Designed miniproteins, single chains, continued (3). Designs and how they scored, part 69

Each design is a single chain, and the fold is of that chain. pLDDT is the mean over its residues in the fold that is shown.

## One batch from the design tools (miniprotein)

Design m10372
Fold by ESMFold2-Fast:
Structure m10372 (fold): chain A 91 residues (1-91)
Amino acid sequence: SVEELKEKLIKAVKEKKFDEASRIARQLGYRGEKIDTKKILPYLKDFSKRVQDIIAKTDDAYVVSLVLRYLSDPTSPEAIANLIIAETALK
């Protein structure tokens, strides 16, 4: 169910399993679901202001999935592109 996916997302973010979290958020995005990002933001406080600002300003599951994808492999050549795409989607 959508509720189970949202609970799994929060748990994955809490556990720093960002690869799993990004996949769940993407699945929610394909369903057109919104995320209450206030429920995940407390688990992201140790990350950059840039990450926290994007998450605080969105309820779009696709945008959240891009940020979580960045966090899953921040050294990847594609990593920064995920943040730029997420920021562009906020405007």
Scores: mean pLDDT 86

Design m10373
Fold by ESMFold2-Fast:
Structure m10373 (fold): chain A 82 residues (1-82)
Amino acid sequence: GKLEELLERAREIYEEIIRLAKELMEKNPNDLKAINRAIAAMLRAIGLLFDTELYVEQGDLQGAEESVRELERLKEEVKKEL
């Protein structure tokens, strides 16, 4: 159903954010500000994934959709820093 599709999408976006954040850290090993932004993005992504899982378990379609949108925004922000 739509909730299961949103959870699958959240997991895919989460994995991509972690990959991009690790790449940002690898490209900027001596830039503490870039490293801190990468770490903050990873922590935010894990929180949003957990929020999406909780919304899906509770049948909250609106909450799940908002959480996935926030993951998509976070991915674009990390991607812009590369």
Scores: mean pLDDT 90

Design m10374
Fold by ESMFold2-Fast:
Order: sequence, then C-alpha cells, then structure tokens
Structure m10374 (fold): chain A 62 residues (1-62)
Amino acid sequence: STDEGLQLLVKGGKYESQGDYQKAADYYQQASDLFQQSGQTDLAQGAQQKAVQMKKKAGLPV
C-alpha cells in the first residue's frame, strides 16, 4: 500500500541521515517496488532515484 511505501521512505531517510547508505538504498528500493505495485509511478521513480544515489554513495554497482 501507499502507506507502507511512505514508511519505507522514512526508514531510508533515517539511514541516509546516519550515513548508512547501503541500508538507505535497500529501504528506498523497497519503497520504489511497493509504489510500483500500487500504481504510484511518480513515487516509485522518486524512490528509485534515491536508491541509485545511495548505492553510488555506498560504492555499490548501479
């Protein structure tokens, strides 16, 4: 649901603020997947962009 996706965005933001970019990327990716399943395309794209940004900061392949 949209509420679940929003909660995952909040968790991603928490880990991002702590400098845990790997966990932030994981939560943003999970949010993107839930928004996509809910037909919330704009929210899914935003969350996906954040996930990619966090992966780059963590030194992960993108």
Scores: mean pLDDT 86

Design m10375
Fold by ESMFold2-Fast:
Structure m10375 (fold): chain A 109 residues (1-109)
Amino acid sequence: SAMEEARRAILAELERAAAEGEREGASLAAQARARGVAPEELVRLADQALAALPAALAGDRESALEAARATAQLITAARLLAGDEARYAAWREELARAMRERAEEYAAK
């Protein structure tokens, strides 16, 4: 259906943006280390970004793609500084869920 095609296309765009963010995570982690940012501060920022993500994804297309990219970059950088794989897995699931919900809502419009 047209709705299913739209949902799949939107999700693919969000997943591409998130993948770009993940690739940029090591660079953000290096910058955070150079500036003396504590690992727990980056973890706090990642938790805050994920809590704000549904609202950020509800914006226009460009804002939603940037929110997905920036959140993926931040959780990847936080993983690299803190080394908490279980927390990273939970963050990844939350990001994936928020992106799926955004794609479903947009396709329904």
Scores: mean pLDDT 88

Design m10376
Fold by ESMFold2-Fast:
Structure m10376 (fold): chain A 75 residues (1-75)
Amino acid sequence: DDRRQQELIDRLLAASEAARAALSPTTARVLELREEDPSLSYAEIARELGLSPQTVRNHLRRGEAALDAANAAAE
């Protein structure tokens, strides 16, 4: 049922938005760039934001963990 699927998606989206709002601005921006272009390397994101690739990796790890935790809590 598309309606049931949409309800689940809406709950997961709301949980993800709350988690993103709790992230630092830098972590949120790193996640946004990766979501807009999944083919971007850590080095390319680092260049865009004026960060090191290692810093980008750390922000992605923290951001993804926060979103995963929020999605698990929403289920």
Scores: mean pLDDT 74

Design m10377
Fold by ESMFold2-Fast:
Structure m10377 (fold): chain A 88 residues (1-88)
Amino acid sequence: LEELLEKLEEAVKAGDVEKAIEYLRELRKAVEELDADEELKEASVNVIEASIELIEKLKKEGKLDEAVEAGKSAVENLRKMIEEIKKS
């Protein structure tokens, strides 16, 4: 999880929206495979899916700066969620 989150952060810093979406999809799979609280896993998956949808929509609209900002927000939110999953 931490490795994928770091790669996502690097992609976002580079403005590589396509790579950011790829790492978000990998994070979704990794979260689904965790032996953790089911409600917290579902909440995390939903946040990842919403982030992917938003970033893809902004990319299609040509709003690449906004897509990068959405990616930064996703990194911050997922960092908090991963810490909560570790506590469960």
Scores: mean pLDDT 80

Design m10378
Fold by ESMFold2-Fast:
Structure m10378 (fold): chain A 109 residues (1-109)
Amino acid sequence: GLLEELEKLLKEAKDKLKELQKLAPDDTSLIKAGQRVIDAVEKAIEAIRKGKLSKKQAEEIIKLAKEAVKLLEDAIEKIKKGTLSVEERVGITLRLIGIAIDLEEIVKK
């Protein structure tokens, strides 16, 4: 179901954030952006469990969570290869912040 899919995405995001923290511990802005997404997804899961969200809202949350997991994976792979530019790092950080804001807004409705 949608809840189970979102719980799996949350686990993937947490695992990727832990890997990112090990690879780039000084990248505090990127780490904080990833943590904000994780916190927002946890609140979304609670809202779904309480029956506060529609199926459409749950599907939008899953789409946003998938994008965040992909962004974290792309950052990790580029860091491992030494190919992550400052511009790309800023871009990924801002996109993760945007995803967190969108998740937070969906949960408030």
Scores: mean pLDDT 90

Design m10379
Fold by ESMFold2-Fast:
Structure m10379 (fold): chain A 75 residues (1-75)
Amino acid sequence: MVAEILRALAEAVAAGASGEELADLAHSLAPSDEILKAVQEALAAAVAAAAPQLSPDMPLEELRAIVAAAVAAAA
Protein backbone atom coordinates (compact mmCIF):
# COMPACT_ATOMS: atom_id res chain seq x y z
CA MET A 1 0.00 0.00 0.00
CA VAL A 2 2.62 2.64 0.99
CA ALA A 3 4.81 1.74 -2.04
CA GLU A 4 1.81 1.92 -4.44
CA ILE A 5 0.76 5.31 -3.03
CA LEU A 6 4.34 6.66 -3.29
CA ARG A 7 4.44 5.54 -6.95
CA ALA A 8 1.19 7.45 -7.63
CA LEU A 9 2.56 10.53 -5.81
CA ALA A 10 5.81 10.35 -7.82
CA GLU A 11 3.78 10.38 -11.06
CA ALA A 12 1.75 13.35 -9.76
CA VAL A 13 4.93 15.30 -8.82
CA ALA A 14 6.31 14.68 -12.32
CA ALA A 15 3.01 16.00 -13.76
CA GLY A 16 3.34 19.24 -11.72
CA ALA A 17 0.82 18.55 -8.95
CA SER A 18 0.64 21.10 -6.10
CA GLY A 19 1.16 20.21 -2.43
CA GLU A 20 -2.62 20.42 -1.94
CA GLU A 21 -3.22 18.01 -4.86
CA LEU A 22 -0.58 15.59 -3.51
CA ALA A 23 -2.16 15.68 -0.03
CA ASP A 24 -5.63 15.00 -1.50
CA LEU A 25 -4.30 12.11 -3.64
CA ALA A 26 -2.47 10.55 -0.67
CA HIS A 27 -5.60 10.85 1.51
CA SER A 28 -7.84 9.32 -1.21
CA LEU A 29 -5.49 6.32 -1.68
CA ALA A 30 -4.61 5.69 2.01
CA PRO A 31 -7.08 3.31 3.74
CA SER A 32 -6.17 4.66 7.21
CA ASP A 33 -4.50 7.63 8.95
CA GLU A 34 -1.65 5.28 9.93
CA ILE A 35 -0.89 4.51 6.26
CA LEU A 36 -1.31 8.21 5.35
CA LYS A 37 1.25 9.17 8.04
CA ALA A 38 3.67 6.48 6.78
CA VAL A 39 3.29 7.84 3.20
CA GLN A 40 3.88 11.43 4.39
CA GLU A 41 7.01 10.40 6.35
CA ALA A 42 8.38 8.41 3.38
CA LEU A 43 7.69 11.34 1.01
CA ALA A 44 9.50 13.78 3.36
CA ALA A 45 12.49 11.40 3.65
CA ALA A 46 12.66 10.97 -0.16
CA VAL A 47 12.63 14.76 -0.70
CA ALA A 48 15.36 15.19 1.95
CA ALA A 49 17.47 12.47 0.24
CA ALA A 50 17.08 14.30 -3.11
CA ALA A 51 18.11 17.70 -1.65
CA PRO A 52 21.87 17.36 -2.53
CA GLN A 53 20.86 16.93 -6.23
CA LEU A 54 18.85 20.19 -6.21
CA SER A 55 20.16 23.69 -6.97
CA PRO A 56 18.44 27.12 -7.05
CA ASP A 57 19.47 27.52 -10.73
CA MET A 58 17.81 24.36 -12.05
CA PRO A 59 14.61 24.51 -14.14
CA LEU A 60 11.37 23.67 -12.28
CA GLU A 61 10.74 20.70 -14.64
CA GLU A 62 14.17 19.20 -13.79
CA LEU A 63 13.58 19.78 -10.05
CA ARG A 64 10.21 17.96 -10.34
CA ALA A 65 11.86 15.08 -12.23
CA ILE A 66 14.54 14.63 -9.53
CA VAL A 67 11.99 14.75 -6.69
CA ALA A 68 9.64 12.37 -8.56
CA ALA A 69 12.51 9.89 -9.11
CA ALA A 70 13.47 10.04 -5.40
CA VAL A 71 9.85 9.43 -4.31
CA ALA A 72 9.55 6.53 -6.80
CA ALA A 73 12.82 5.04 -5.47
CA ALA A 74 11.38 5.19 -1.90
CA ALA A 75 8.43 3.04 -3.07
Scores: mean pLDDT 78

Design m10380
Fold by ESMFold2-Fast:
Structure m10380 (fold): chain A 86 residues (1-86)
Amino acid sequence: MEREAKIKEHVEKAEEALKAGDLEKAIEHLKKAMGIVQEEVRRIAEELGVTEGSAEAEERLAARLEELRTEAWERLEELMEKVQKL
């Protein structure tokens, strides 16, 4: 759960920055959290062969991503929606 811990850390720092009114710092931490999520998705897609256009691999990727959906990923999505409204 190393990547989840880093996502959580950046989400927490972004939440703290929003409470302090520092929108630039909040956006910076959100971008870092998003980068970690995108890298995780890319790694899983490569392992499953999704980049080869296999329908079976795409189904396996979807199931794997659902299993990996954690509190940190949910909090990141919520925080992204809040920032978009600012």
Scores: mean pLDDT 70

Design m10381
Fold by ESMFold2-Fast:
Structure m10381 (fold): chain A 75 residues (1-75)
Amino acid sequence: MLSPEEFVERVRELLEARDFEGAADLILEAIQTEKDPEVLQELLTRVFKEMAELLSDEERRALIALLGEKYQALL
């Protein structure tokens, strides 16, 4: 289990590498495994901040679309 800080750092590394598939998979794993909604919201807020800092608007839209598609496939 990754700490919140380790999780955000790992997502940041994947975003810097433009590994959107890996970033999406890691974010979805956190959504599925984190049972505390407060902790999950904090993690997602930090991830969205990293996306805003590291990615262009086009790259952010592509990653969000990928997340949505992968999440729907799990439902």
Scores: mean pLDDT 80

Design m10382
Fold by ESMFold2-Fast:
Structure m10382 (fold): chain A 70 residues (1-70)
Amino acid sequence: MIKGTVISVEETELGYYVDLKTEDGVKTFFVPKNEEAEKVIDKDKIIVLPREYVEFVKSLKVGDEVTIEF
């Protein structure tokens, strides 16, 4: 479980990037648009969320407080 404040949401051809400001610093999350997109992500630096999170991340705005369970 990570709790933080949204500082950016970016859509790319491969998926959605969300940066959260947490107590442990900035955490980057990625939601892939397809399974191939997940394979190119560095999972040591970026937390990959399942595709079910697409609608959730599309609804996010800068300044939103969110809790992500994984």
Scores: mean pLDDT 77

Design m10383
Fold by ESMFold2-Fast:
Formats: C-alpha cells, sequence, structure tokens
Structure m10383 (fold): chain A 78 residues (1-78)
C-alpha cells in the first residue's frame, strides 16, 4: 500500500493549499470546477475505504473525506 499512502499524503498537501487559497480561487471563478473535482475525489476515497483493511489508512481516508466535505460546503456557500 506504499503508493496509496503516498497518494494520500499528496492529497493532504493539496487540500492545505486549497484551504489557504480558497477566496482567491473562488474570485477567479474556479469554485464550480473545484466542487466537481472534490466530489470526484470523495467518491474515489469511498471506494478506497471499502477496499482498505489497514486501520491507519482507514483513519487517514476518513479524515480526508471530512476535510473535503467541509471544503465543498465552504465553496457552495461562497
Amino acid sequence: MEKLREALEVLKEDLEKLEENLDKLVKEGLGPQLIEQLKGTLKLLDKLEEKTKDPELLKEIEELKKRIEELIAKLEAK
């Protein structure tokens, strides 16, 4: 599961950057595109959660799903 752990770390870093630049990205008209991409990522995380047996990875996936859901809510509120 090395590639999965690495992918989750990259996603975590990308989410931090999105959170820092949220207002700028919304102002640039990227809000709807970001919502679509985040919803797609959420579906992928759901599939990974179903297939993953590692408790540490399950915990990381659950935390990332929560962060993405919160970010989508912020983007939809504008």
Scores: mean pLDDT 79

Design m10384
Fold by ESMFold2-Fast:
Structure m10384 (fold): chain A 56 residues (1-56)
Amino acid sequence: SEEALELQKKLKELGYYDGPIDGKITLEFREAILKFQEANGLEPTGLPDEELLKAL
């Protein structure tokens, strides 16, 4: 999805994700989301949603 691609790019820029920018919801991508959420005091949903994208 578009949101997944944008999130992968932003998380990679921040150093949380080093996988491919392909829009696929993989375990590695979800773990990167969780690490970012925990580091920034957000709810650890692990979901690539608009709320997370706004936080980045």
Scores: mean pLDDT 80

Design m10385
Fold by ESMFold2-Fast:
Structure m10385 (fold): chain A 75 residues (1-75)
Amino acid sequence: MKVATITVDHAGTFDAAVAEAVVVPALEAAAKAGAQEVRITLVGTSAVSGAGLQTMADAARRLGLRLHLEVRPAP
């Protein structure tokens, strides 16, 4: 199974606009490269909006990807 890893360094709220601008293109690129699972790490994020999560989940479902999400403190 081919797994892709994406790190998103975003301070503040991870909302639908951030998900659409940063995560969705990366998911599309991973799917085009043949990935079946994507591991996303959010770094420095103080809050995660339901709309941001929904945007990621909808994109992953559309692309047939399994999604794993981790939240880590800023470096």
Scores: mean pLDDT 81

Design m10386
Fold by ESMFold2-Fast:
Structure m10386 (fold): chain A 99 residues (1-99)
Amino acid sequence: TPVELTITRNSDGTLVLEMPDSPFSSLTVKESDFDAAVEEVKKGKDASFSGTGTMTDGSTHPVSVVLSLKSVTDDSVTVELTATDVVTHQSVTGIVTVK
């Protein structure tokens, strides 16, 4: 079963996703890119954007992010997030719930 990811919205306009037990300790994206992608998947389209993965050793890698819709309710949207490391070609997939 896909792992639920923890999201943190920062006041500087970035959004951080924690990815436990993955090659990435965290994924940092622009909040406006993430929010725009969520609106696109709510319309029945997959959405893609770019982010930065922080590795367990503290190094950073460019990451391609794809969101797909899993469910929508009156108070929340659940998306499947796939983050692919552009350098290593490794992918991690998790579930994010936006309220």
Scores: mean pLDDT 81

Design m10387
Fold by ESMFold2-Fast:
Structure m10387 (fold): chain A 102 residues (1-102)
Amino acid sequence: MVEEVRRELERLVEAARANPENNVGIAAAAIGALIYARLHPELRELAEEAAEELASLIKDEEIRKIFEELKELIDKLSAEEIDQLLLEKLAPLVKEELEKLE
């Protein structure tokens, strides 16, 4: 299980290395790994390591700055606060998109 998560994180880093021009995708993957680390303390070290490797691959200075600002925000929030923020921000957007598909 921990080894499976390690392999998935390694695959994300490899995919980022294969697509170095996809700065937005790399930054999104790094943020996702940081959120995962906060929500799953037992896997925190592995997820944070992957996030740092992904962040090092960001070549676009503007995207890197956005990543650093989001990282600081995530570091200050508790797991409960991150979960609540995602529910408050994403739930309305998901509902709106689902209503468009009806």
Scores: mean pLDDT 73

Design m10388
Fold by ESMFold2-Fast:
Structure m10388 (fold): chain A 93 residues (1-93)
Amino acid sequence: MEESLEFARELGRELLERFQEQSAAELPELDARIAALEAQLAATADEAERRALLEELARLVSQRVIAHSILDDEAARAADVARLREIRAQLAA
């Protein structure tokens, strides 16, 4: 009975470690893509293009929030949540 519970806990721990490794591996690509979109957003004056860039930026920043949550990086997560709120406010205007 106890061996079955230990096995289930070990599988859960192994799965969490794999998710953490995967999230850490994906962060540099997410960071690069977000930086590229922010640069494009800063360079454009066209409202339709700005809206499209903001929608894509919201998608990638949301993915990074999940990654930081898995990695237990509260400071980085909080910064991305704040940025998402700004993006949503701009899209609502």
Scores: mean pLDDT 83

Design m10389
Fold by ESMFold2-Fast:
Structure m10389 (fold): chain A 81 residues (1-81)
Amino acid sequence: SEMDKIEKETERELLRIYMEAAARLSPELLAAFTQELQRVAAEAKKKMDEARKKKDIEEFKKISEETLRQAREILERALAA
């Protein structure tokens, strides 16, 4: 389904962001980054599950975009530290 594709693409992009963090951050900063990323991913999953019940593809896309934006901001802040 379209929602399954969006969810899988979101998961792949989050993994890419994580891999970039793992390559560029110290172990201490990576631990903090990982914890915040897991929180963001868990919240996104809850929102996506609610949008799935409503079959709201537009809301699903919006959740994906916001999740990836937040993950990138977290990485940029960690890299600036």
Scores: mean pLDDT 88

Design m10390
Fold by ESMFold2-Fast:
Structure m10390 (fold): chain A 58 residues (1-58)
Amino acid sequence: SRLREEVRRLADELRDLGATAVAESVRISLDGMEEAGFTDESVLRRMIEGLRRTAAEL
């Protein structure tokens, strides 16, 4: 999913910028979703929005 790829990319970028707690929490949630075999697009969109907000505040 392009949305999952975007979440991973943003989380990695935030981790590199020092926002490790937020990045790690999002990665854990994303990995859990993939392991469970389902994807909630609304959850992914909210993750992207939150990660972009965090990046804008750094």
Scores: mean pLDDT 77

Design m10391
Fold by ESMFold2-Fast:
Structure m10391 (fold): chain A 85 residues (1-85)
Amino acid sequence: SLEELAEEALRKLFEVADGPVDERRKLITEFAKKLRELGASDEEITKFIQALNQAYVVYKKLKKEGKSDEEAYEEALRVLRQILS
């Protein structure tokens, strides 16, 4: 599903969270391409990209505020799921 693919993308995004922005953009682009190949609409792809970017922003904010990796991930995942609902 769109949500399952987005959750997979979010986990992979966290693996490169402290790396260069280009690596994260490449990852998001690759998942967007997979969705397009599976017949997703432009609207669904836009929503997917927005959800991942917003979840990433939440993750980075919470990490800067001293939250654990687990707490930051759980909140980012909650935000991702809300956008994709």
Scores: mean pLDDT 82

Design m10392
Fold by ESMFold2-Fast:
Structure m10392 (fold): chain A 62 residues (1-62)
Amino acid sequence: GKKFEEIKKKLVETAKKNKNSSGEEARKALNKLYEEYKEELESLSADQGQEIAEAAAEAYNA
């Protein structure tokens, strides 16, 4: 859905922006988005939640 794609995009973009930041700064930025979208993330299927988490982690580590 539109919300799923929007949340995924925001988390991936935040991970990319913080790729060269300290792990603590990256974690803080991502945690802020997780808290902001907590209710929406909890409404997603387990598979959708995992897809977002993996995409964000890959963006940060790429």
Scores: mean pLDDT 73

Design m10393
Fold by ESMFold2-Fast:
Structure m10393 (fold): chain A 76 residues (1-76)
Amino acid sequence: DIYERLAEHYGLPVEEVKRILENSSFAVVEEAARDGRLYTPEEARALFHERMQAAVDAAIERDAKRAGKPVDTSTV
């Protein structure tokens, strides 16, 4: 299961990975369509990776902002 592998790799819940993939798929298709072009596999992969990393960073920032609340979505 690619979602399970990605969840393990990024340290995110499987459901979060699914949400990010769905949102990223829409984003690359819409952006390419606005320009009258087809998206490339590299473009789709890059955006998905960027969105996944942003989700990890956001989870870490939420934990830091909450100042000691036991909500950990990533280790380090």
Scores: mean pLDDT 68

Design m10394
Fold by ESMFold2-Fast:
Structure m10394 (fold): chain A 72 residues (1-72)
Amino acid sequence: MKYKEIAEALKKGDWEKAFRIYAEVKGLTDEEYERLLEAYEKIKRGEPISPEERQRVMKTLVEIFELAKKAL
């Protein structure tokens, strides 16, 4: 289970690694992973993104935190 690895990535602020481990746990394709990471990077830079992309990133962040909590 990847819960500890996600928790450690979040603690270090390594969001790219956290998203990658999340993608492995959920069985996302490389294209889905790249799209998710790109949307997150746009949010981080304060760039405009679609409501659908923002919702996807926010949902993913919530799920990442829930997976990390299971490591505690």
Scores: mean pLDDT 78

Design m10395
Fold by ESMFold2-Fast:
Structure m10395 (fold): chain A 94 residues (1-94)
Amino acid sequence: MEEVFEEIMEGLERLEAGVEKLLEEGRLTEEQAKRMLELIEEARRKVKEAAERGDVEEALRVMIELMLELSKIMLEANRTAEREERLKEILAEL
């Protein structure tokens, strides 16, 4: 059970690195990246609190909620990228 908390914490570190990489590649706006990083930091704090209580179920619930919120931002990012490309094509024709 202690290993589960360590794996979750490592997962959060990898998510933070992933967000930073996507921002560097221009796949996320600064606003989207900031929102994702704030959500990850909040999740890390909640997982730490759950670990202090030995509450694996709460830690998993926090991770599920985090993944859903990150997925929403990722969907917004994909739509923004498609809109930007389409606008550039339209403007190039004018």
Scores: mean pLDDT 79

Design m10396
Fold by ESMFold2-Fast:
Structure m10396 (fold): chain A 97 residues (1-97)
Amino acid sequence: GSLPEDEKERERGIRGALLEAALEVKIKEGLDLEELKKKYSDKPVEEREKFMEEILEETDPEKLLKLLEEVLEKAKEEGEDAVKAVEEMIERVRKME
């Protein structure tokens, strides 16, 4: 049976992976990751999480989908669970726009 904690952990994992993918898109567009680390390294976790959510919202969904398709290709080498996780990320991005 599904446990509420397992669903929350899965949700956090998928959301975290989406935030990382969005950040990678922004880095490719010229975002300086080292400058970002200096600015937010001393900030509380909740402020950093809010910043990451803002990055996801500002990221071009088309560019994010293209990156996730590349991640899906790599996930095929890692196994079916990895593929399912990336497919869920792609579905979520499609539903946001």
Scores: mean pLDDT 73

Design m10397
Fold by ESMFold2-Fast:
Structure m10397 (fold): chain A 59 residues (1-59)
Amino acid sequence: LDPDSVSGAMFQMYLASAVSNLGSVADPATREALIEVGEKLGLSRATVERLIAEAEARA
């Protein structure tokens, strides 16, 4: 298994839950906290930003 693929899927599920509750991630501090969590899971900042945008588009 590709670790990036698994980490991306798990983080996307986490973001879908968080964004569903908030509607969007407009607060810069909250967005940075989510990016930090994704980076700790081994994802790049660019990947985390794409996953946040995808989660927001689904909400």
Scores: mean pLDDT 69

Design m10398
Fold by ESMFold2-Fast:
Structure m10398 (fold): chain A 88 residues (1-88)
Amino acid sequence: SIEEKVLENAVITFQVLVSTLRRRGADPAFVAKLDELTQQAKKALENKDLKSAKEIIEEAVKLYSEYNPAAAEAFKKAMEGIKEILEK
């Protein structure tokens, strides 16, 4: 589904973000929590639980917005853009 593809892209984006933040020496507790949420969302998608995956991604975005509001807002807009392209 379109929703599944959007959520899969969000998980991949957060996996890359976690790796980048870890390499750049961001706060270890923040990185660990973001990684935990990313892994939980991935597992929910593997189980076809799109509702839980969406809720977990929304929590990850909220956590990221506390760290970097501008980057989190850009992420939201990018996800909306992907959804629009997939929906036509």
Scores: mean pLDDT 81

Design m10399
Fold by ESMFold2-Fast:
Structure m10399 (fold): chain A 74 residues (1-74)
Amino acid sequence: GLAAQAQRIRDALEQIAKDEGYEIKSSEAWADPAAGTAGARVTAVDKKTNKEYTFSARVDDPAARAAWSAAVRA
């Protein structure tokens, strides 16, 4: 489902931040079943430079959007 896709995106972004040696400050995942979209945003700090970076990614799932439309009309 979209929520599971959002969680996987968040996990992947957190892994990227950790691989870069950054400290994760916040992570969020979101799903919009009506639009058929899911995404995540992770904010991390490079402790060496004290700079903050935000990583974000999104996917579109037309099948999830179609399923949502059918469920709302049922």
Scores: mean pLDDT 80

Design m10400
Fold by ESMFold2-Fast:
Structure m10400 (fold): chain A 93 residues (1-93)
Amino acid sequence: EDKKFEVIKKEVFNFLSVYPKSKRECVLKKSVIAVCLNKGEISSENLAKRMPLIITECTNLEKLTLFGEDVPSECKALYEKAVEEAKQLGLLD
């Protein structure tokens, strides 16, 4: 779990700041799910490849704040932890 969170801080937070604040929560949510489902073994290159799709989904689905039933509870907890940290860093409001 901590390893997945370290990957999020290193890989996701670094590029999150370049996106408009209105999209950051959705981008963070989708990115955290991707990292979590890949057991924290997703590379920066693979994350970068997924970013255009994540941004497109967030543009179309940013009103959908709930996780799907297929998302494990550990990934939801990881997202909540990432949101708290991002707010402390000023990346989220």
Scores: mean pLDDT 68

Design m10401
Fold by ESMFold2-Fast:
Structure m10401 (fold): chain A 90 residues (1-90)
Amino acid sequence: QEYENFAEEIESELELTAPFLFSQVNRVALRTALLRIAPVLLGVAEPKTIAINFAWILKEHNLNVDLATERLIELVNEGKLVEREPPPDP
């Protein structure tokens, strides 16, 4: 269950780095999206780096998981995933 383990790691990192955002996101939609994109993201960067970039994208898209995952895949394909600080709480 490599993809389930990946999804759990990203969720754990989101909870640690952006706890307020994580508390607001649709967690069923989040898990479903992470499982869908796991084959694209596995091995691309550390889970924390992926989680922080995803947190910024989720914030920018008003927690719309589907739009945020499309944007995350786009950034990965463009080589634009970066190490950065998590988004600040509102």
Scores: mean pLDDT 83

Design m10402
Fold by ESMFold2-Fast:
Structure m10402 (fold): chain A 60 residues (1-60)
Amino acid sequence: MMLSREQLEDVLRNVERTFTTLSPEDAQRVADATLKTLRPRLSPEQLEELEQRLQELLER
């Protein structure tokens, strides 16, 4: 089942909050796991948006 826009934004909010408590190495691991888990549930456009936003969070 594809994720709704609201569900995707909820995931991103939770990931952002988690990243503030993690080392950069652990944040990268969480980003990789999130992408792997959600890839089958996202459209190509949503996957690209998620990858971009996760990369932006990791660069902080």
Scores: mean pLDDT 77

Design m10403
Fold by ESMFold2-Fast:
Structure m10403 (fold): chain A 96 residues (1-96)
Amino acid sequence: RAEAARLLRELAELIEERLNAVGREKEAKAQKTLLLNLADEVESGRLSVAQAVELLREQARLYSLLADRLADTDPELAAAYREIAEALAEAAEKLE
């Protein structure tokens, strides 16, 4: 749990930096808050690691879909969303 919470907090910082780099400051703050909240719930035992993995996979799928939709209209944002989707999927795999 403590290790899982630590990985989620590190992921929160990474995603915030990525979104801020492409000018998505409001989204960066929202995603950081969501991931930090998830880390706290896993650390407290209110949420299982398996449930956290499923939530990370759902977020990865959503960011991948958004990246695909933006590829032609905003390729820089699409690239950032693709990298975020990959980071979320990798974090889910490491926790499993």
Scores: mean pLDDT 85

Design m10404
Fold by ESMFold2-Fast:
Structure m10404 (fold): chain A 100 residues (1-100)
Amino acid sequence: SELEKARGLLDALKAHPNAEIFMDFPDPEKYPDFYKKVDNPMSLSEIEGMLDSGTLHSLEEVVDMIQAMIDSFKKYFPEGSPEYEKALELEALVKKYLAE
């Protein structure tokens, strides 16, 4: 099903060696201004929870949430930082997974 493909995408992202920073919401003690720059913070664990609860109904909705998470990290972290580069790696994996 489309939702099985969405779950497969989440599993692929979670298995990526640089996915650790995206698994849970950023630590507010380590990144105190993250929540000032990002209105709707998102993590892979939160997206998985939304998929499991039936809040997300399609592959497109899951991809949109993943992209919003990636965009939030790219907005917060400076271009060229290790965290920004990790966001680009996950974005490339999403694009590869969706390509036929």
Scores: mean pLDDT 84

Design m10405
Fold by ESMFold2-Fast:
Structure m10405 (fold): chain A 76 residues (1-76)
Amino acid sequence: GLAILQKIQAFIDKLQKLYEETKSPELKKLLEEAKQAYQRLLQSFTGNQPTEVVKQTYEEVQQILEEIEKKAEELV
């Protein structure tokens, strides 16, 4: 759990830096979406959710982050 959250936080930090350098509104939107995905995953781990729900949330968050990474790559 901790390692994946640290990896996502590092990704968010990179997106924030990229936004600060470019001032792109599209990157700002992607940054907000990445922060929301991080919060969903964090709540899933701490919210005493059934294992099935945690697994589903993890898979959904991974898909969201992959789409964000793809879109960010297209903007630079």
Scores: mean pLDDT 78

Design m10406
Fold by ESMFold2-Fast:
Structure m10406 (fold): chain A 81 residues (1-81)
Amino acid sequence: MGLSPEEARRQAEEAARAARENGEKALELKAAGGSESKVAALLTAAALHAIAAEFLAEQHPEAREAAREAREAYRRTKAEL
């Protein structure tokens, strides 16, 4: 039961991409003078994807690099907002 190491890495990499994409959209929306609630929702989505990657990394060492990248993407976005 559970994910294979390869599948865990793949899912963590997908989560890292989603964290980056939602973070980039949040920064773009803020720069465009968009809704603060929509910016907050995008930042929250980035945080949730980073958390998902971190949970995968707790049991799958193969996911650690992607989890680190997801966390860094979220933290950078939050700092720039």
Scores: mean pLDDT 86

